# Ledger of designs, part 73: designed miniproteins, single chains, continued (4)

Each design is a single chain, and the fold is of that chain. pLDDT is the mean over its residues in the fold that is shown.

## One batch from the design tools (miniprotein)

Design m14532
Fold by ESMFold2-Fast:
Structure m14532 (fold): chain A 100 residues (1-100)
Amino acid sequence: AAAEQQETIRRTLVLVYRRLAEEAGLAEEDVERIIRAALEGTASLSDEEQAELERLARPIEELLREHGMSSAEETAEWLAERYGDEELRRLLEEIRAGQA
């Protein structure tokens, strides 16, 4: 169902961002800021807050470049394999099945 698919996508995004921030060596507080910005957007943030998020996201962008990741799907698959994250792998399979 559409509602189930939306929840699966949301959970996948949260796990992906959390794993990327952990790989980039970010503090848990900074991880939560990135996740919140990804879910709520940045339009309501000040220029200073947006610049802070850009600085926090830079290590993640560099990490993705180092591993040749160009899509969210490739990134999520890489993280699932690297961490043995069965939940993330299952969520990705559900998203792929829903796209068919």
Scores: mean pLDDT 71

Design m14533
Fold by ESMFold2-Fast:
Structure m14533 (fold): chain A 99 residues (1-99)
Amino acid sequence: MKAPTPQQLQDTRAATLGPGLALIEAVRKGDLEGFEKKLKELADAAKAAGGPSTAVVVLDDAKGDVIGLRNSGEVSTDVANKALDIITKLRNELALEAS
């Protein structure tokens, strides 16, 4: 696949910043229903800005953020693992669309 341009990366970051911050706030609160809704909004924003391959990258970044919150103790292991399962399911669906 052709590498994204700096402009495409900038446009994706602008489109995903708000949804990404809302996602992290939801998991910090243990709101898994809100987390799933915000994850879908984040994926839809990333897909609109850069396509399914970009949405996969953005979800992989969100997965890293959730792992970081678990490791720091800001989020319980139970909540973080459930959030990671939600991310993994959606990420795999988007990866099939990207192929």
Scores: mean pLDDT 79

Design m14534
Fold by ESMFold2-Fast:
Structure m14534 (fold): chain A 82 residues (1-82)
Amino acid sequence: SAFEKVKELALEAAEAIEKGDVEKVLEIEEELDKIAKEHPELRPFVTRVLQTIGMALLALYFGVEDGAKKLAEKLKEEIEEW
């Protein structure tokens, strides 16, 4: 389902954040934006993932690697409850 794809992409984003793979994170943001446009009912879930990604990208940009990793851990935990 589209919802399972959002969960899959969110997990991939968390892993990419942990690795500092900014290019992969940006690719995942584009895929999530596409899903939100095609499935407006999933917008709350996509928005939550994108908010965490945005904070993690800022942390990586400013060299706060531990902050980015904690955001990735939090995202993984949140997705398990979805």
Scores: mean pLDDT 84

Design m14535
Fold by ESMFold2-Fast:
Structure m14535 (fold): chain A 83 residues (1-83)
Amino acid sequence: AETQAISGKEVKVKAGKNTIKFTAVNPLEVEETVTVKAIDAKTGEVLASKTVTLPARGSKTVTFEVEAKEDTTLLLVAEVVVK
């Protein structure tokens, strides 16, 4: 099965502990299991990941606690497994 990104967002964060909220949206007419990742744009490192089940045409807000070593931009990506 292929993995496809269904939503993404950029968030600027400062060095230290950050609390980040991301609303993952399911644009499909069927329920989907989605993995939301917080990726450091400078390094490509995945700093946090959560898996959530989204109802058809629904959304859920995911909260991440991320400790950044330096000021950076986080790429928040929601991915589904495509059949």
Scores: mean pLDDT 75

Design m14536
Fold by ESMFold2-Fast:
Structure m14536 (fold): chain A 99 residues (1-99)
Amino acid sequence: MEEEGKKLIEEANKQADELSRALVRGDVERAREHYEKLVETIEKLAELGFYKEAADIARKVARTARWLAEHNPDPEVRALARQIAEEMEKLAKELEKKA
């Protein structure tokens, strides 16, 4: 793994974990901030050719967001989580075609 790719994978996983924590806490604004950074990092990974790693991260995020869309007590959090799950699932499928 190239040093830049490794750092981006670490950053993406960190943003994914922070996104999950923000959603669980009901912090919709921080969840949006971490999601935006996560998407930027995944796109940069894809630009560098790390399609499989980018897809794996997108799948992980989609799975967590789908669970939160079903189980979080806050309807605003559920709506955001559903949107994230749908967008990340679509992104993962596109990335998997290139891997």
Scores: mean pLDDT 87

Design m14537
Fold by ESMFold2-Fast:
Structure m14537 (fold): chain A 65 residues (1-65)
Amino acid sequence: SEELAIQLLMKEGGLSEEQARLALEIYKENRDASREELVELLMEKLGLSREKAEGMVEALDALVE
């Protein structure tokens, strides 16, 4: 569920609820994008490190299937 995804992003990514919701929205809007494109978008929009952005994309991919 989206609520579980948000909770995991907050726990693993150290994000606020607002940032976690934004990350999920970016992921949902860009499902056809490559992993690298998603990582770069999360870094740009949320100010995340590459390591955190990569972990978040992996978590979102697993949870939103």
Scores: mean pLDDT 77

Design m14538
Fold by ESMFold2-Fast:
Structure m14538 (fold): chain A 82 residues (1-82)
Amino acid sequence: SVEALRKEREEYVRETEEALKAIIEDNQAYMDEETEKALKESKEKGEEVRKKGEEAIAKAREGAKERVEKLRREAEEEVARL
């Protein structure tokens, strides 16, 4: 009957719309997860580089202080010998 064909068409449209909605929602969830992972990885890499930089600066400053103190001691010894 025409009525039976109409009901089958309406059911097919409804099922297709529900399937499309599910695909859109799944794709959005996947994109959100991938974006969060990328942001987390970027932040972790930034923090690692920052920590390495801070350590390098601290070591350079310590070395500079040791060199200055050595020069100061050598100068004091030279003055004391006069």
Scores: mean pLDDT 80

Design m14539
Fold by ESMFold2-Fast:
Structure m14539 (fold): chain A 107 residues (1-107)
Amino acid sequence: MEEVQKGAVLFTSGGILISSADVNLKLGKKDQAVKDLELAAELYEKAAEIYAKNLEEAVEKSSKNAGELYPENSKEKSEEARKFAEELPKILKEKAEEARKKAEKVK
């Protein structure tokens, strides 16, 4: 229901799949590693789209949460979180591209 929360779940799930792919590659499960990498790329792309469409909300929420978690350095932490949230769609698209390239290389 909450779109930014869906983005966070997709981002986290993508990271878990990247870790799963690395384990599967070490175990010689090449086909499973490719599937994990391709699915991770799809999840990162969907997360990037959600964050891009809800960018202002994601930035404000991230900034506020960081300021509340670090009251001693509230302004600095809020500004750092704001910048990270603004860059997050680009970061996720790059992670998706890296996962797809790794999957093609493993095939």
Scores: mean pLDDT 83

Design m14540
Fold by ESMFold2-Fast:
Formats: structure tokens, C-alpha cells, sequence
Structure m14540 (fold): chain A 59 residues (1-59)
């Protein structure tokens, strides 16, 4: 999923990149037993998604 997200971003397909990144982030959260680490993963994932949305608008 993360590789697919990066590949989509390189091709300018930000919608697919956001989709794959969201799926990857969700899976990482589900696999993480530590609530503090889960919160950090969600925050980092959201930040990356926001950056991709910004790039999509600037394209």
C-alpha cells in the first residue's frame, strides 16, 4: 500500500495516493497496541494526506 501510494504520487494521481495512504495508515493503527503510538501514526498520516490534498489543488 505505501509503495502504491508513492507510485501514484509520482504519476500525479493524488486521489489514488490519498486512498492508498489512508488504507496504509488505517492498517498501521490497527496493528499498533500502544495508544500513544496510534495517536502519532494517525497525526502523521493526516499530515501526509493534507500535503497530498494541497499538491492536488496546486496541480
Amino acid sequence: LLKKAKEAEKKGDYKKAIKYLSEWTGRQVAAEPDPDRRRAILAQGQKQIDELKKKEKES
Scores: mean pLDDT 79

Design m14541
Fold by ESMFold2-Fast:
Structure m14541 (fold): chain A 87 residues (1-87)
Amino acid sequence: MHDQFVQLRQSLQPLGQQYIDAIRNNDTVTQQNIQDQITNQRLSLWSSVFGVSDDSQIRDMSRQFTRLVQQSGSNAQQTQQIVDQIQ
């Protein structure tokens, strides 16, 4: 479980940065592709860790996290805090 959250943190770092760049450039295609990747990555991890089977919950959490990363894109400390919250 702990190792899975560490891997999630590391996996989300490049995706989060790419997503922020895509939002700033209004690249909706890249935004959709990244959201799909984040949703897929979290489907097995969060279902296993939090005992949720509904992909809708995982998608909602992924979108919420992505929106927070978007808002704090220029603030690495806030992004780090959000990642720490899911440990």
Scores: mean pLDDT 59

Design m14542
Fold by ESMFold2-Fast:
Structure m14542 (fold): chain A 94 residues (1-94)
Amino acid sequence: EEAELEEARKKAEAAPDAAIAAIEAGTGSVSLEELVAKLEEEIELLEKELEEAKKNKDEERVKLIEEALRVARRALARLYELLGDEERAREYRE
């Protein structure tokens, strides 16, 4: 689980850079929509983990998951900016 959360966080941090590289390269092999879908799936998994950690009163795990969610949501906001969806980008940035 910790390895899974760490992997999700690293992936979320890298996602905006990968999206920018794809746009600059003009490649059709990796879509921004696919990156968004993967990141949204990871956020859903982290939300479920957060609820379990809160039930178990595991303060350290709650902090770890909240940090991972914060990073993932920022990455998702950046991807929505690149897609031109400013409304959704703002929603995730607040």
Scores: mean pLDDT 70

Design m14543
Fold by ESMFold2-Fast:
Structure m14543 (fold): chain A 91 residues (1-91)
Amino acid sequence: MTEAEKREAMRRVLELVFEAAHSPPEESERLIEEATRIISEGAGLPMEEAREIVEKAVKDFHEAEARREEILAQPHGDTEHRRLMLELFAR
């Protein structure tokens, strides 16, 4: 592959992984398979090894998303809410 072809393939894989991370399981599986094929063909890796790379990337995105949601969904205690309100009305 040329450098330009590798760059385009990597961009496509990244887009597919991102979509897979945000898709229902059925759609996600299809997107993972497509990304796996691109990596396997582009890097000359066995399909099984390419799939492990793609699955890890999707899992890493899911973990990052779950961590973000966990932080955002963290219940603000009455103390924190009260502190924010006091700060806002003290202006």
Scores: mean pLDDT 68

Design m14544
Fold by ESMFold2-Fast:
Structure m14544 (fold): chain A 92 residues (1-92)
Amino acid sequence: GAEDRIYRAISRKTDEVSAETAAEILRRVGEALGVPELGEALADEILASGKETVSARELARRLAEIIAASSVPEDLATLVAELIAIDILDKL
C-alpha cells in the first residue's frame, strides 16, 4: 500500500529523518494533497514529541494518513508524497 511505497522511497535515502525535516515533509504533502490542517497537526505532533529524529517507517505511516484523508486517488497521492519527501531529503 501507500505506506510501504513511501517507506521504500525514504529508506533508500535514510533510515532516520530529523524532526524538523519530517515536519516540513508532512506540512508540504498536506498542502499538496488539499489537507493542510492534517499535515500541520501531524507536523506539530512530531515537533512536540521532543525527539531529535523519527524513523523512515514512522514518517511513511504519517504520510499514509494524509494520503488516506485526501480526495486525491491513492496512486497519484502516493507519487506526490514520494516526490516531495525525496526532493526535501535531496536538498539536505
Scores: mean pLDDT 89

Design m14545
Fold by ESMFold2-Fast:
Structure m14545 (fold): chain A 55 residues (1-55)
Amino acid sequence: SMMDVTIQLFSLLAESSEHWLKAKLSTDPAEKAQHLAQAAQLNQQAKALIDQANS
C-alpha cells in the first residue's frame, strides 16, 4: 500500500542519514568512504521505491 511505501521510504532515508552522519564524524578515511557509499546506496533504494510508487 502507499502507506507501507511511505514508511519504508522514511526508514531508508533515516538509515542513509545515520550513515552520512557517521561518515562526517569518522576520522578514518576508509570508514568515511564506506559510510558514504552505504548512504548513497540507501538513497538509490529510496529513489527506486519512489519511482515504483509513482508508476
Scores: mean pLDDT 85

Design m14546
Fold by ESMFold2-Fast:
Parts: sequence; structure tokens; C-alpha cells
Structure m14546 (fold): chain A 65 residues (1-65)
Amino acid sequence: AAAMDEATAISQALAPHLAGPTRAQVERSRAEGRPVLDSAPGGVFYPADTTVEEIVARLRARLAA
């Protein structure tokens, strides 16, 4: 459940900025091994082999700023 657990964490971190559908999209993309696209300004592309921990850390850093 690691990928789904991290997808949930990502969705929660993005919740103040993004709608609920993004949570389901992130969970599905990680479950299917597809890249995750961050809708933040600048449009960040996360390759499928990027660790979910790295994505979460980056999103938390952005939210903390």
C-alpha cells in the first residue's frame, strides 16, 4: 500500500490548492505506474520511476514556502 499511502499524502498536501479529483488521479497514476503531473505553476512532470517520497517532500517544501 506504500504507493497509495503516499498518493494520499500528496493529495492531502495539495488539498488547499487542488480539487478532490486530483487525489484520485494521483492514486490511479501511481497504481498504474504512470507519471504524476503536478499542476503547480510551471507544470512539473514527475516520471513514473520518481519515488513518491520525493514528490511528497517537494510538495511539502512548496507548501511551506
Scores: mean pLDDT 52

Design m14547
Fold by ESMFold2-Fast:
Structure m14547 (fold): chain A 92 residues (1-92)
Amino acid sequence: SLTPEEGLKRGRELDKAHEAMSRAMELLRNDPRLTPEQIRLIEQKAAGAFMEGMLRAGPEEGMRRAAEAVLETLTELGLTELGEEVQKILLG
């Protein structure tokens, strides 16, 4: 069992990750160059990458992997600058 202090710290880190992810997804949903299907795909890839990272090394690794997955997907779509902006939001 985590100590109460460790649990609170992990909760705060997870809350910050959720807020950053929410801001990044809002940016993507408001970009007129992206279709709803492309946004859904990016959201699914980001969520999957985040969960894999979380299970291995916690929220920071989750966010790093989510940022990489989003940047890779947006780069494939020719939107590298948008991917870099999302990476800045997700990594702080």
Scores: mean pLDDT 85

Design m14548
Fold by ESMFold2-Fast:
Structure m14548 (fold): chain A 100 residues (1-100)
Amino acid sequence: EEKKEKLKRILGTVFTEVDGILNDPSATPEQKAAAEEFRAYVEKKTGVDLRTREGRLKAIEKFVKMSEEEQKEILEYARKLAEVTGNEDLVKEIDELLNS
């Protein structure tokens, strides 16, 4: 899988996790905080509304055009979210990108 396609897939997966957490009344306060922090940071960097499908697609397009340093900043927020949700596979994929 090409790095650009992997970045798109991982960010899309994280957006799905965020929506799942924020719409789950049983999600922990820690999980909700991590999801809200991730969304707020990406919205601040991209200027799009991640609550909409169109905003999420634009965020992905902008993300893959960002500098490696900016991509890693977003991936660090994504990693924290994956860790507090116990998604070990997602943590491993993000760690691979952070160490690339």
Scores: mean pLDDT 84

Design m14549
Fold by ESMFold2-Fast:
Structure m14549 (fold): chain A 78 residues (1-78)
Amino acid sequence: SANLLELIERLKDEDGTVSKETLKEALLAQGLPESAADKLVEALDRNGDGKISAEEARRLIEELGLSGDVVEVAAALL
């Protein structure tokens, strides 16, 4: 499974952020069900602007006490 921070780093725009839509597509490609991808993206989009930063992802991972594996983080939110 992919690491969430590495996915964001790979997909980020010049502004250092990933759109909600782009990240959701990447999560679905990792085998997450749509409900899990939606929950994870909503948890990451703390400011509600539809853009996700590495800071938002790192903060969520730290709050959950996890390694940052996409499937592990998504499972913790279900």
Scores: mean pLDDT 79

Design m14550
Fold by ESMFold2-Fast:
Structure m14550 (fold): chain A 81 residues (1-81)
Amino acid sequence: SLEELREEAERLLEEIERLGVRLVTQHDAVDLAQQYGREVKELEERFREAIRRGDVEEARRALEQLKRLKEEVEADLAKLS
């Protein structure tokens, strides 16, 4: 449902934000955090526009890309640790 997609997106965005903070505060990876921040903003905007248009398939695709982005941030954080 749209509500389930919105709830998942909110949780993912919060988790990615916390990972970005850890990149900066624990590893001084400012440039990497800024790059991920830009990608997050683009995907968040795409997700919001899809929701506004009632485009469930586009919203789902943006959500899947956010999930992949989270995995990439976690992998980079693990490499820095």
Scores: mean pLDDT 86

Design m14551
Fold by ESMFold2-Fast:
Structure m14551 (fold): chain A 77 residues (1-77)
Amino acid sequence: SAARRAEGKALLQKGVNYLNEGNYEKALELFEKAKELLSDIPEAVAVALEYMSKAYEGLGKYEKAKELEEKAKELRP
């Protein structure tokens, strides 16, 4: 579990780097994997969903971005 969480956090960080570079498709791949590895931590899943929303906005997929943002809000207190 600890190793899975460490890998998930590392993938989130790599995804953010790709997101900042404008490589939205690669960022989404990394955020999806991070979300799976961190699935037992709602706050971490919410963070991944928020970054995925930003990546979809970068791709012009605004409806998908809004759905993910709303899902992330449901996971945050």
Scores: mean pLDDT 88

Design m14552
Fold by ESMFold2-Fast:
Structure m14552 (fold): chain A 87 residues (1-87)
Amino acid sequence: SSMEEKRKEALLDEIASILATLEGLDEEKYKQLLEWVKNSSIEQIREKLEEVTKKALAKYKDDSKTQRAIEILYKNGLELLDEIEKG
């Protein structure tokens, strides 16, 4: 496999981890999410990232520290998607 293929897979694994953290998923659901991410377009993944971020912010509306952590995860997710689009 090319180094480019391995790099893309690593970035997709990282975005799946961010999404799972934002959704509060267990390990079994994480495996299903990872498979979905690998089979989804960048636009579909971005839409899901926006949706789960919005839900997480609403859930933790009264917890400013958790909201800041969610915002950092969202930003990191967007940066990872931009990196995948460059390749």
Scores: mean pLDDT 85

Design m14553
Fold by ESMFold2-Fast:
Structure m14553 (fold): chain A 89 residues (1-89)
Amino acid sequence: GDQRSRQLFLQSLHYLGQGIRYMQRGDRDSARRYVRQSLRLAQQGLRLSSDRTRGSQILRLIRQAGDYALRGDTTSAGIYASRALQLLR
């Protein structure tokens, strides 16, 4: 249920944060791996969510954050990741 969905989204955001840190260090290959894992976890979180509307919003924000991170815009990535985290509170 929702507890497992929430845990998966939080784990997704943890991996996304690591991906952002790798981009800040110039390690693009590690950043891509962590962002991909983040997206996989977020998709699993959505699948287990009873609130599909909120889950879809969280997934969209995580996707946007990952996109920004891989373009080197770590500031926008952090903002979108923060917005996703707020929806989990």
Scores: mean pLDDT 90

Design m14554
Fold by ESMFold2-Fast:
Structure m14554 (fold): chain A 68 residues (1-68)
Amino acid sequence: ADAAAQARAGALSDTARKRVLEEMEKIRQELVEKGEVETPEDISLFEASVLLQARRYGAPETAAELLA
């Protein structure tokens, strides 16, 4: 009975996870290019997540306030 619900959740989870990881990597790379961090690994997953959310809603400055 749970297989269909888990297949749906798995498809959503895989799609969402792939998008999140891809956007997080782009954000890390962008911060390295700007010289804000030395390497992509210097950015925590929490910080990358906050930046991703701010970028999605067109408010990157809000992420800077939240991370300060």
Scores: mean pLDDT 58

Design m14555
Fold by ESMFold2-Fast:
Structure m14555 (fold): chain A 61 residues (1-61)
Amino acid sequence: SDEELVKQIEEQAGDENPGDPVKSTETALKKIEEKKSSLSKEVYDKAIKRLQEALETAKKL
């Protein structure tokens, strides 16, 4: 499913940036934006919004 693909991308971004929540979230955002054409608009919009909120939270730490 599109939601499963988003989850796999987030997990991969975390694995590529261990111990860096800011870099991990930025990497996930970039990967999801690159997959925009492969995702439904609803799943894409929700994932981007969630990750942008997560990035703002991570930057406060």
Scores: mean pLDDT 81

Design m14556
Fold by ESMFold2-Fast:
Structure m14556 (fold): chain A 94 residues (1-94)
Amino acid sequence: LREEAARLAREARRLAEEALRIILDAMKQGKPASDEQLAEAQRLLDRASRLLGEAQRLLRQAGFGGEAQRAYLEAGVALGLALIALGVSKIAAG
């Protein structure tokens, strides 16, 4: 259970970091992110959110602690930062 939760959290973190990379790369080019880039980032973040929710469910059953809790917290931070960046990018694009 904890090992599975840690794997799901690590996958969620990777997806959130990929979404953030897409957004920041667009911003570095001095252009607002395209609709295609925003849509891809949104899909990655939706998937990351679902995986993180499943990881939380498993951690509630197994108990929070150790590496799995750390992976969950790190994924949560990455998801939060990516969601903020996506929101800012959507405002800049509109």
Scores: mean pLDDT 82

Design m14557
Fold by ESMFold2-Fast:
Structure m14557 (fold): chain A 59 residues (1-59)
Amino acid sequence: KIEEILKELQKYVLENRENLTMRELLNFAAKLLGLPEVPEDASSEEMRKMKEEIEKYFE
């Protein structure tokens, strides 16, 4: 399951690289992992923490 999620995430990044924001990447990863979406008012610091949490699923 995690390998399948990682492959989907990598494909999404590759296909959308030029227009991909951190928020969009985190929202896509959260959707694949069944996590809640990034809040609209989330700071860059909060998004960094969410990225670190999501990355732990791929270790």
Scores: mean pLDDT 73

Design m14558
Fold by ESMFold2-Fast:
Structure m14558 (fold): chain A 79 residues (1-79)
Amino acid sequence: NPVQQTQQYMDLSLQYALQGDSEKASQYAGLAAQYAGADEETIKRAQETARKAAQSPDDEAQKMLNLLKDDLVAQAQAS
């Protein structure tokens, strides 16, 4: 189920971002975008967003990752 996989990988991305693990946060956001059926540019933007969030894991970073999760879940539902 691409929707469930996208949700799971975004939840993992947020978990690692809150831990300051930029590499794992980026990797899981990329996987979420891939399962959502996103294009290469969207995958790269998801990875960069998660990496930046992990470097400064404040309320704004959490909000940005939750917005990304919502966008990717919507993409997965449309695919």
Scores: mean pLDDT 85

Design m14559
Fold by ESMFold2-Fast:
Structure m14559 (fold): chain A 77 residues (1-77)
Amino acid sequence: SQELVDLINKARQAEKEGNYKEAAELYEKIGDILSLSKHPFLKLMASYWYRKAAEAYEKAGETDKAEELRQKAIDLF
């Protein structure tokens, strides 16, 4: 969807600019949207975006939030 593409582009731009917290929040939102599906492929994609969010939260110094997103990625399965 256009909305999902726009979120991905915005997240990548934020990360490129060093706005890691904003990038992390956008990656988490992408993961949340995809996680609403019971389809195994979309759950795998949601897991990928949660891991991207965790990495960005870690770079932002938000270690507890990063650990939460790593757990969210695992809990999809």
Scores: mean pLDDT 87

Design m14560
Fold by ESMFold2-Fast:
Structure m14560 (fold): chain A 79 residues (1-79)
Amino acid sequence: ARAEVLEELRRMEEELKEEVKRLIEEKGLDDEETKKKIEEMTRERLLRAADLVLRYGSAEERADAEAFRAKIAELEAKR
């Protein structure tokens, strides 16, 4: 149900934040390899979250998820 999807989205966001924090604390953002790994992990999680919202979200949430997916693609193109 929708409530379960929202809880999964929150859990994924929290897990991503902890993983990114750990990498930053260990290596810092001046390490190019670490920066790329963080970006890859963030992209994967955000795209997964967007997929869930597109399937189960409201029309408003779906529009936001589509915009978010487009923003990720734009950031990758700028990379």
Scores: mean pLDDT 72

Design m14561
Fold by ESMFold2-Fast:
Structure m14561 (fold): chain A 99 residues (1-99)
Amino acid sequence: SEFRELLRRQAEELRRLLPQFTPEEQAVAERLAAAALRVAEAKTEEEQVEALAELIRVQAEAYAEAGLESGKALAALSEEELRELAREILEKLKEKEKE
């Protein structure tokens, strides 16, 4: 999957940049990298949904802390709403891969 490869590369890039971040930023970047790798390496669709929901949550919290309104809106979503959003994203990606 192109999406899984993209997430793996993003995780690797975040890890390469870790020494350039503050300790607080390093914690967030590490959580993002771990979540992205979990999505990329998930063996079942259920695991991929849960991992993607966590990735969205961590990224949303980081953006909300940076003062972005989009991050605040996403961070306000419940765990169930995040899982539903993750399913929708994965379904759309699956359809697009079929061209």
Scores: mean pLDDT 77

Design m14562
Fold by ESMFold2-Fast:
Structure m14562 (fold): chain A 59 residues (1-59)
Amino acid sequence: TDEILKLVEEMLGVSPVKIDDNFFKLGGNRSLAVRFGEELEKKFGITIPLGDRFGITTP
């Protein structure tokens, strides 16, 4: 969703982010991946296990 891409843009400080962009190649790290999962849980009610947070590196 556009809201998820905007969240990634805000957290990594890069824009635009595309659906095929790699989270870690955009400058993401483990701490940001954890925070990204927490923000998804808050905004969308989605619970993402730690392992799956790193899986989001490739849409």
Scores: mean pLDDT 63

Design m14563
Fold by ESMFold2-Fast:
Structure m14563 (fold): chain A 69 residues (1-69)
Amino acid sequence: VASPEELERLKLLLKMFKIALAGEELVVERMIKNQVPQSLIDEQKAKLEETKKIVKEMEEELKRMEKEF
């Protein structure tokens, strides 16, 4: 059972990771527009996918914690 403080902390962390994700998406879009070498774009996309996975896992954890109220 999650404490209210743990729930608030997870919400804050999720907000921070979502901001990071938005920034990473903009970097990838700019790299594609500027025709950066595909190898560098692929590396940045891999980082983006890792951040997306973390955000998704945190959102699933938050929903699970909210259901146990």
Scores: mean pLDDT 80

Design m14564
Fold by ESMFold2-Fast:
Structure m14564 (fold): chain A 88 residues (1-88)
Amino acid sequence: SLTLKVGERVTLHLKAGETVDVSLEKDGFLRIRVLSGEVEVEVLDANGNVKTRFILRAGEEVTLPLKKGDSVRITALTDATVELEALP
């Protein structure tokens, strides 16, 4: 799992079937940009309940509001490269 602080940017190289759980150090926004491949994104609350689920493909991006305690689960549906950025 990854915990990001504001201003951190991370590039993930995922194999098909790999998952990464991402959280923020404090309330803010997580930008997810798919550089290649296809991923499933699930937003989880502090109790582990899935609030939203969607697919992102190469060239697509989303910015998600996250409270401390929320997390995002990213599952690679194909080999994928994903850029994550934590915003205030």
Scores: mean pLDDT 89

Design m14565
Fold by ESMFold2-Fast:
Structure m14565 (fold): chain A 72 residues (1-72)
Amino acid sequence: MELREELLRRIERGELKPGDKVAIISNDGKKANELKAFLEELGLEVVDIFTGLSKEDIEERIKKNKADYIIK
């Protein structure tokens, strides 16, 4: 709940905008998919979900996918 409220506040402040590209980093694919659904409902584009990848692999994929924001 608190994470969702903070994301809504960031959108209201103009820090996140509909159409922005976001990447999700989570060790739980189910939680990552639930967060993806919430973010897409807010108009954000989820470009990647990272589960079980090394820090280096995550960084390379974020650069390749040009994510505007990273959610952990």
Scores: mean pLDDT 72

Design m14566
Fold by ESMFold2-Fast:
Structure m14566 (fold): chain A 94 residues (1-94)
Amino acid sequence: SEDDKLIAEIEKLLKELSELMKNKAPVEEQLKVIEEILEKVKKLSDSPEAKEKGVRFLIAAASEAKELGKLYPEYKEKTSKILQEALELALELR
């Protein structure tokens, strides 16, 4: 299904994000992957399975954005916007 494809793409992006964090890649590159995750979560259907997985993906992406904001205060405004968007999306999925 389209959801199955999106879920697989998001899982691949989360794995990519983990590798970027492990390798201490540029913050802007890490934030770009987080933003791509949020955009793909927005495209998930309102099925119960997609909603459940979507919330888990948003929590994972938000956690990484929060850590980036702590480590790199210069990106705090951008990470705060990502955190707000993730929260708003998670509330819509309930």
Scores: mean pLDDT 87

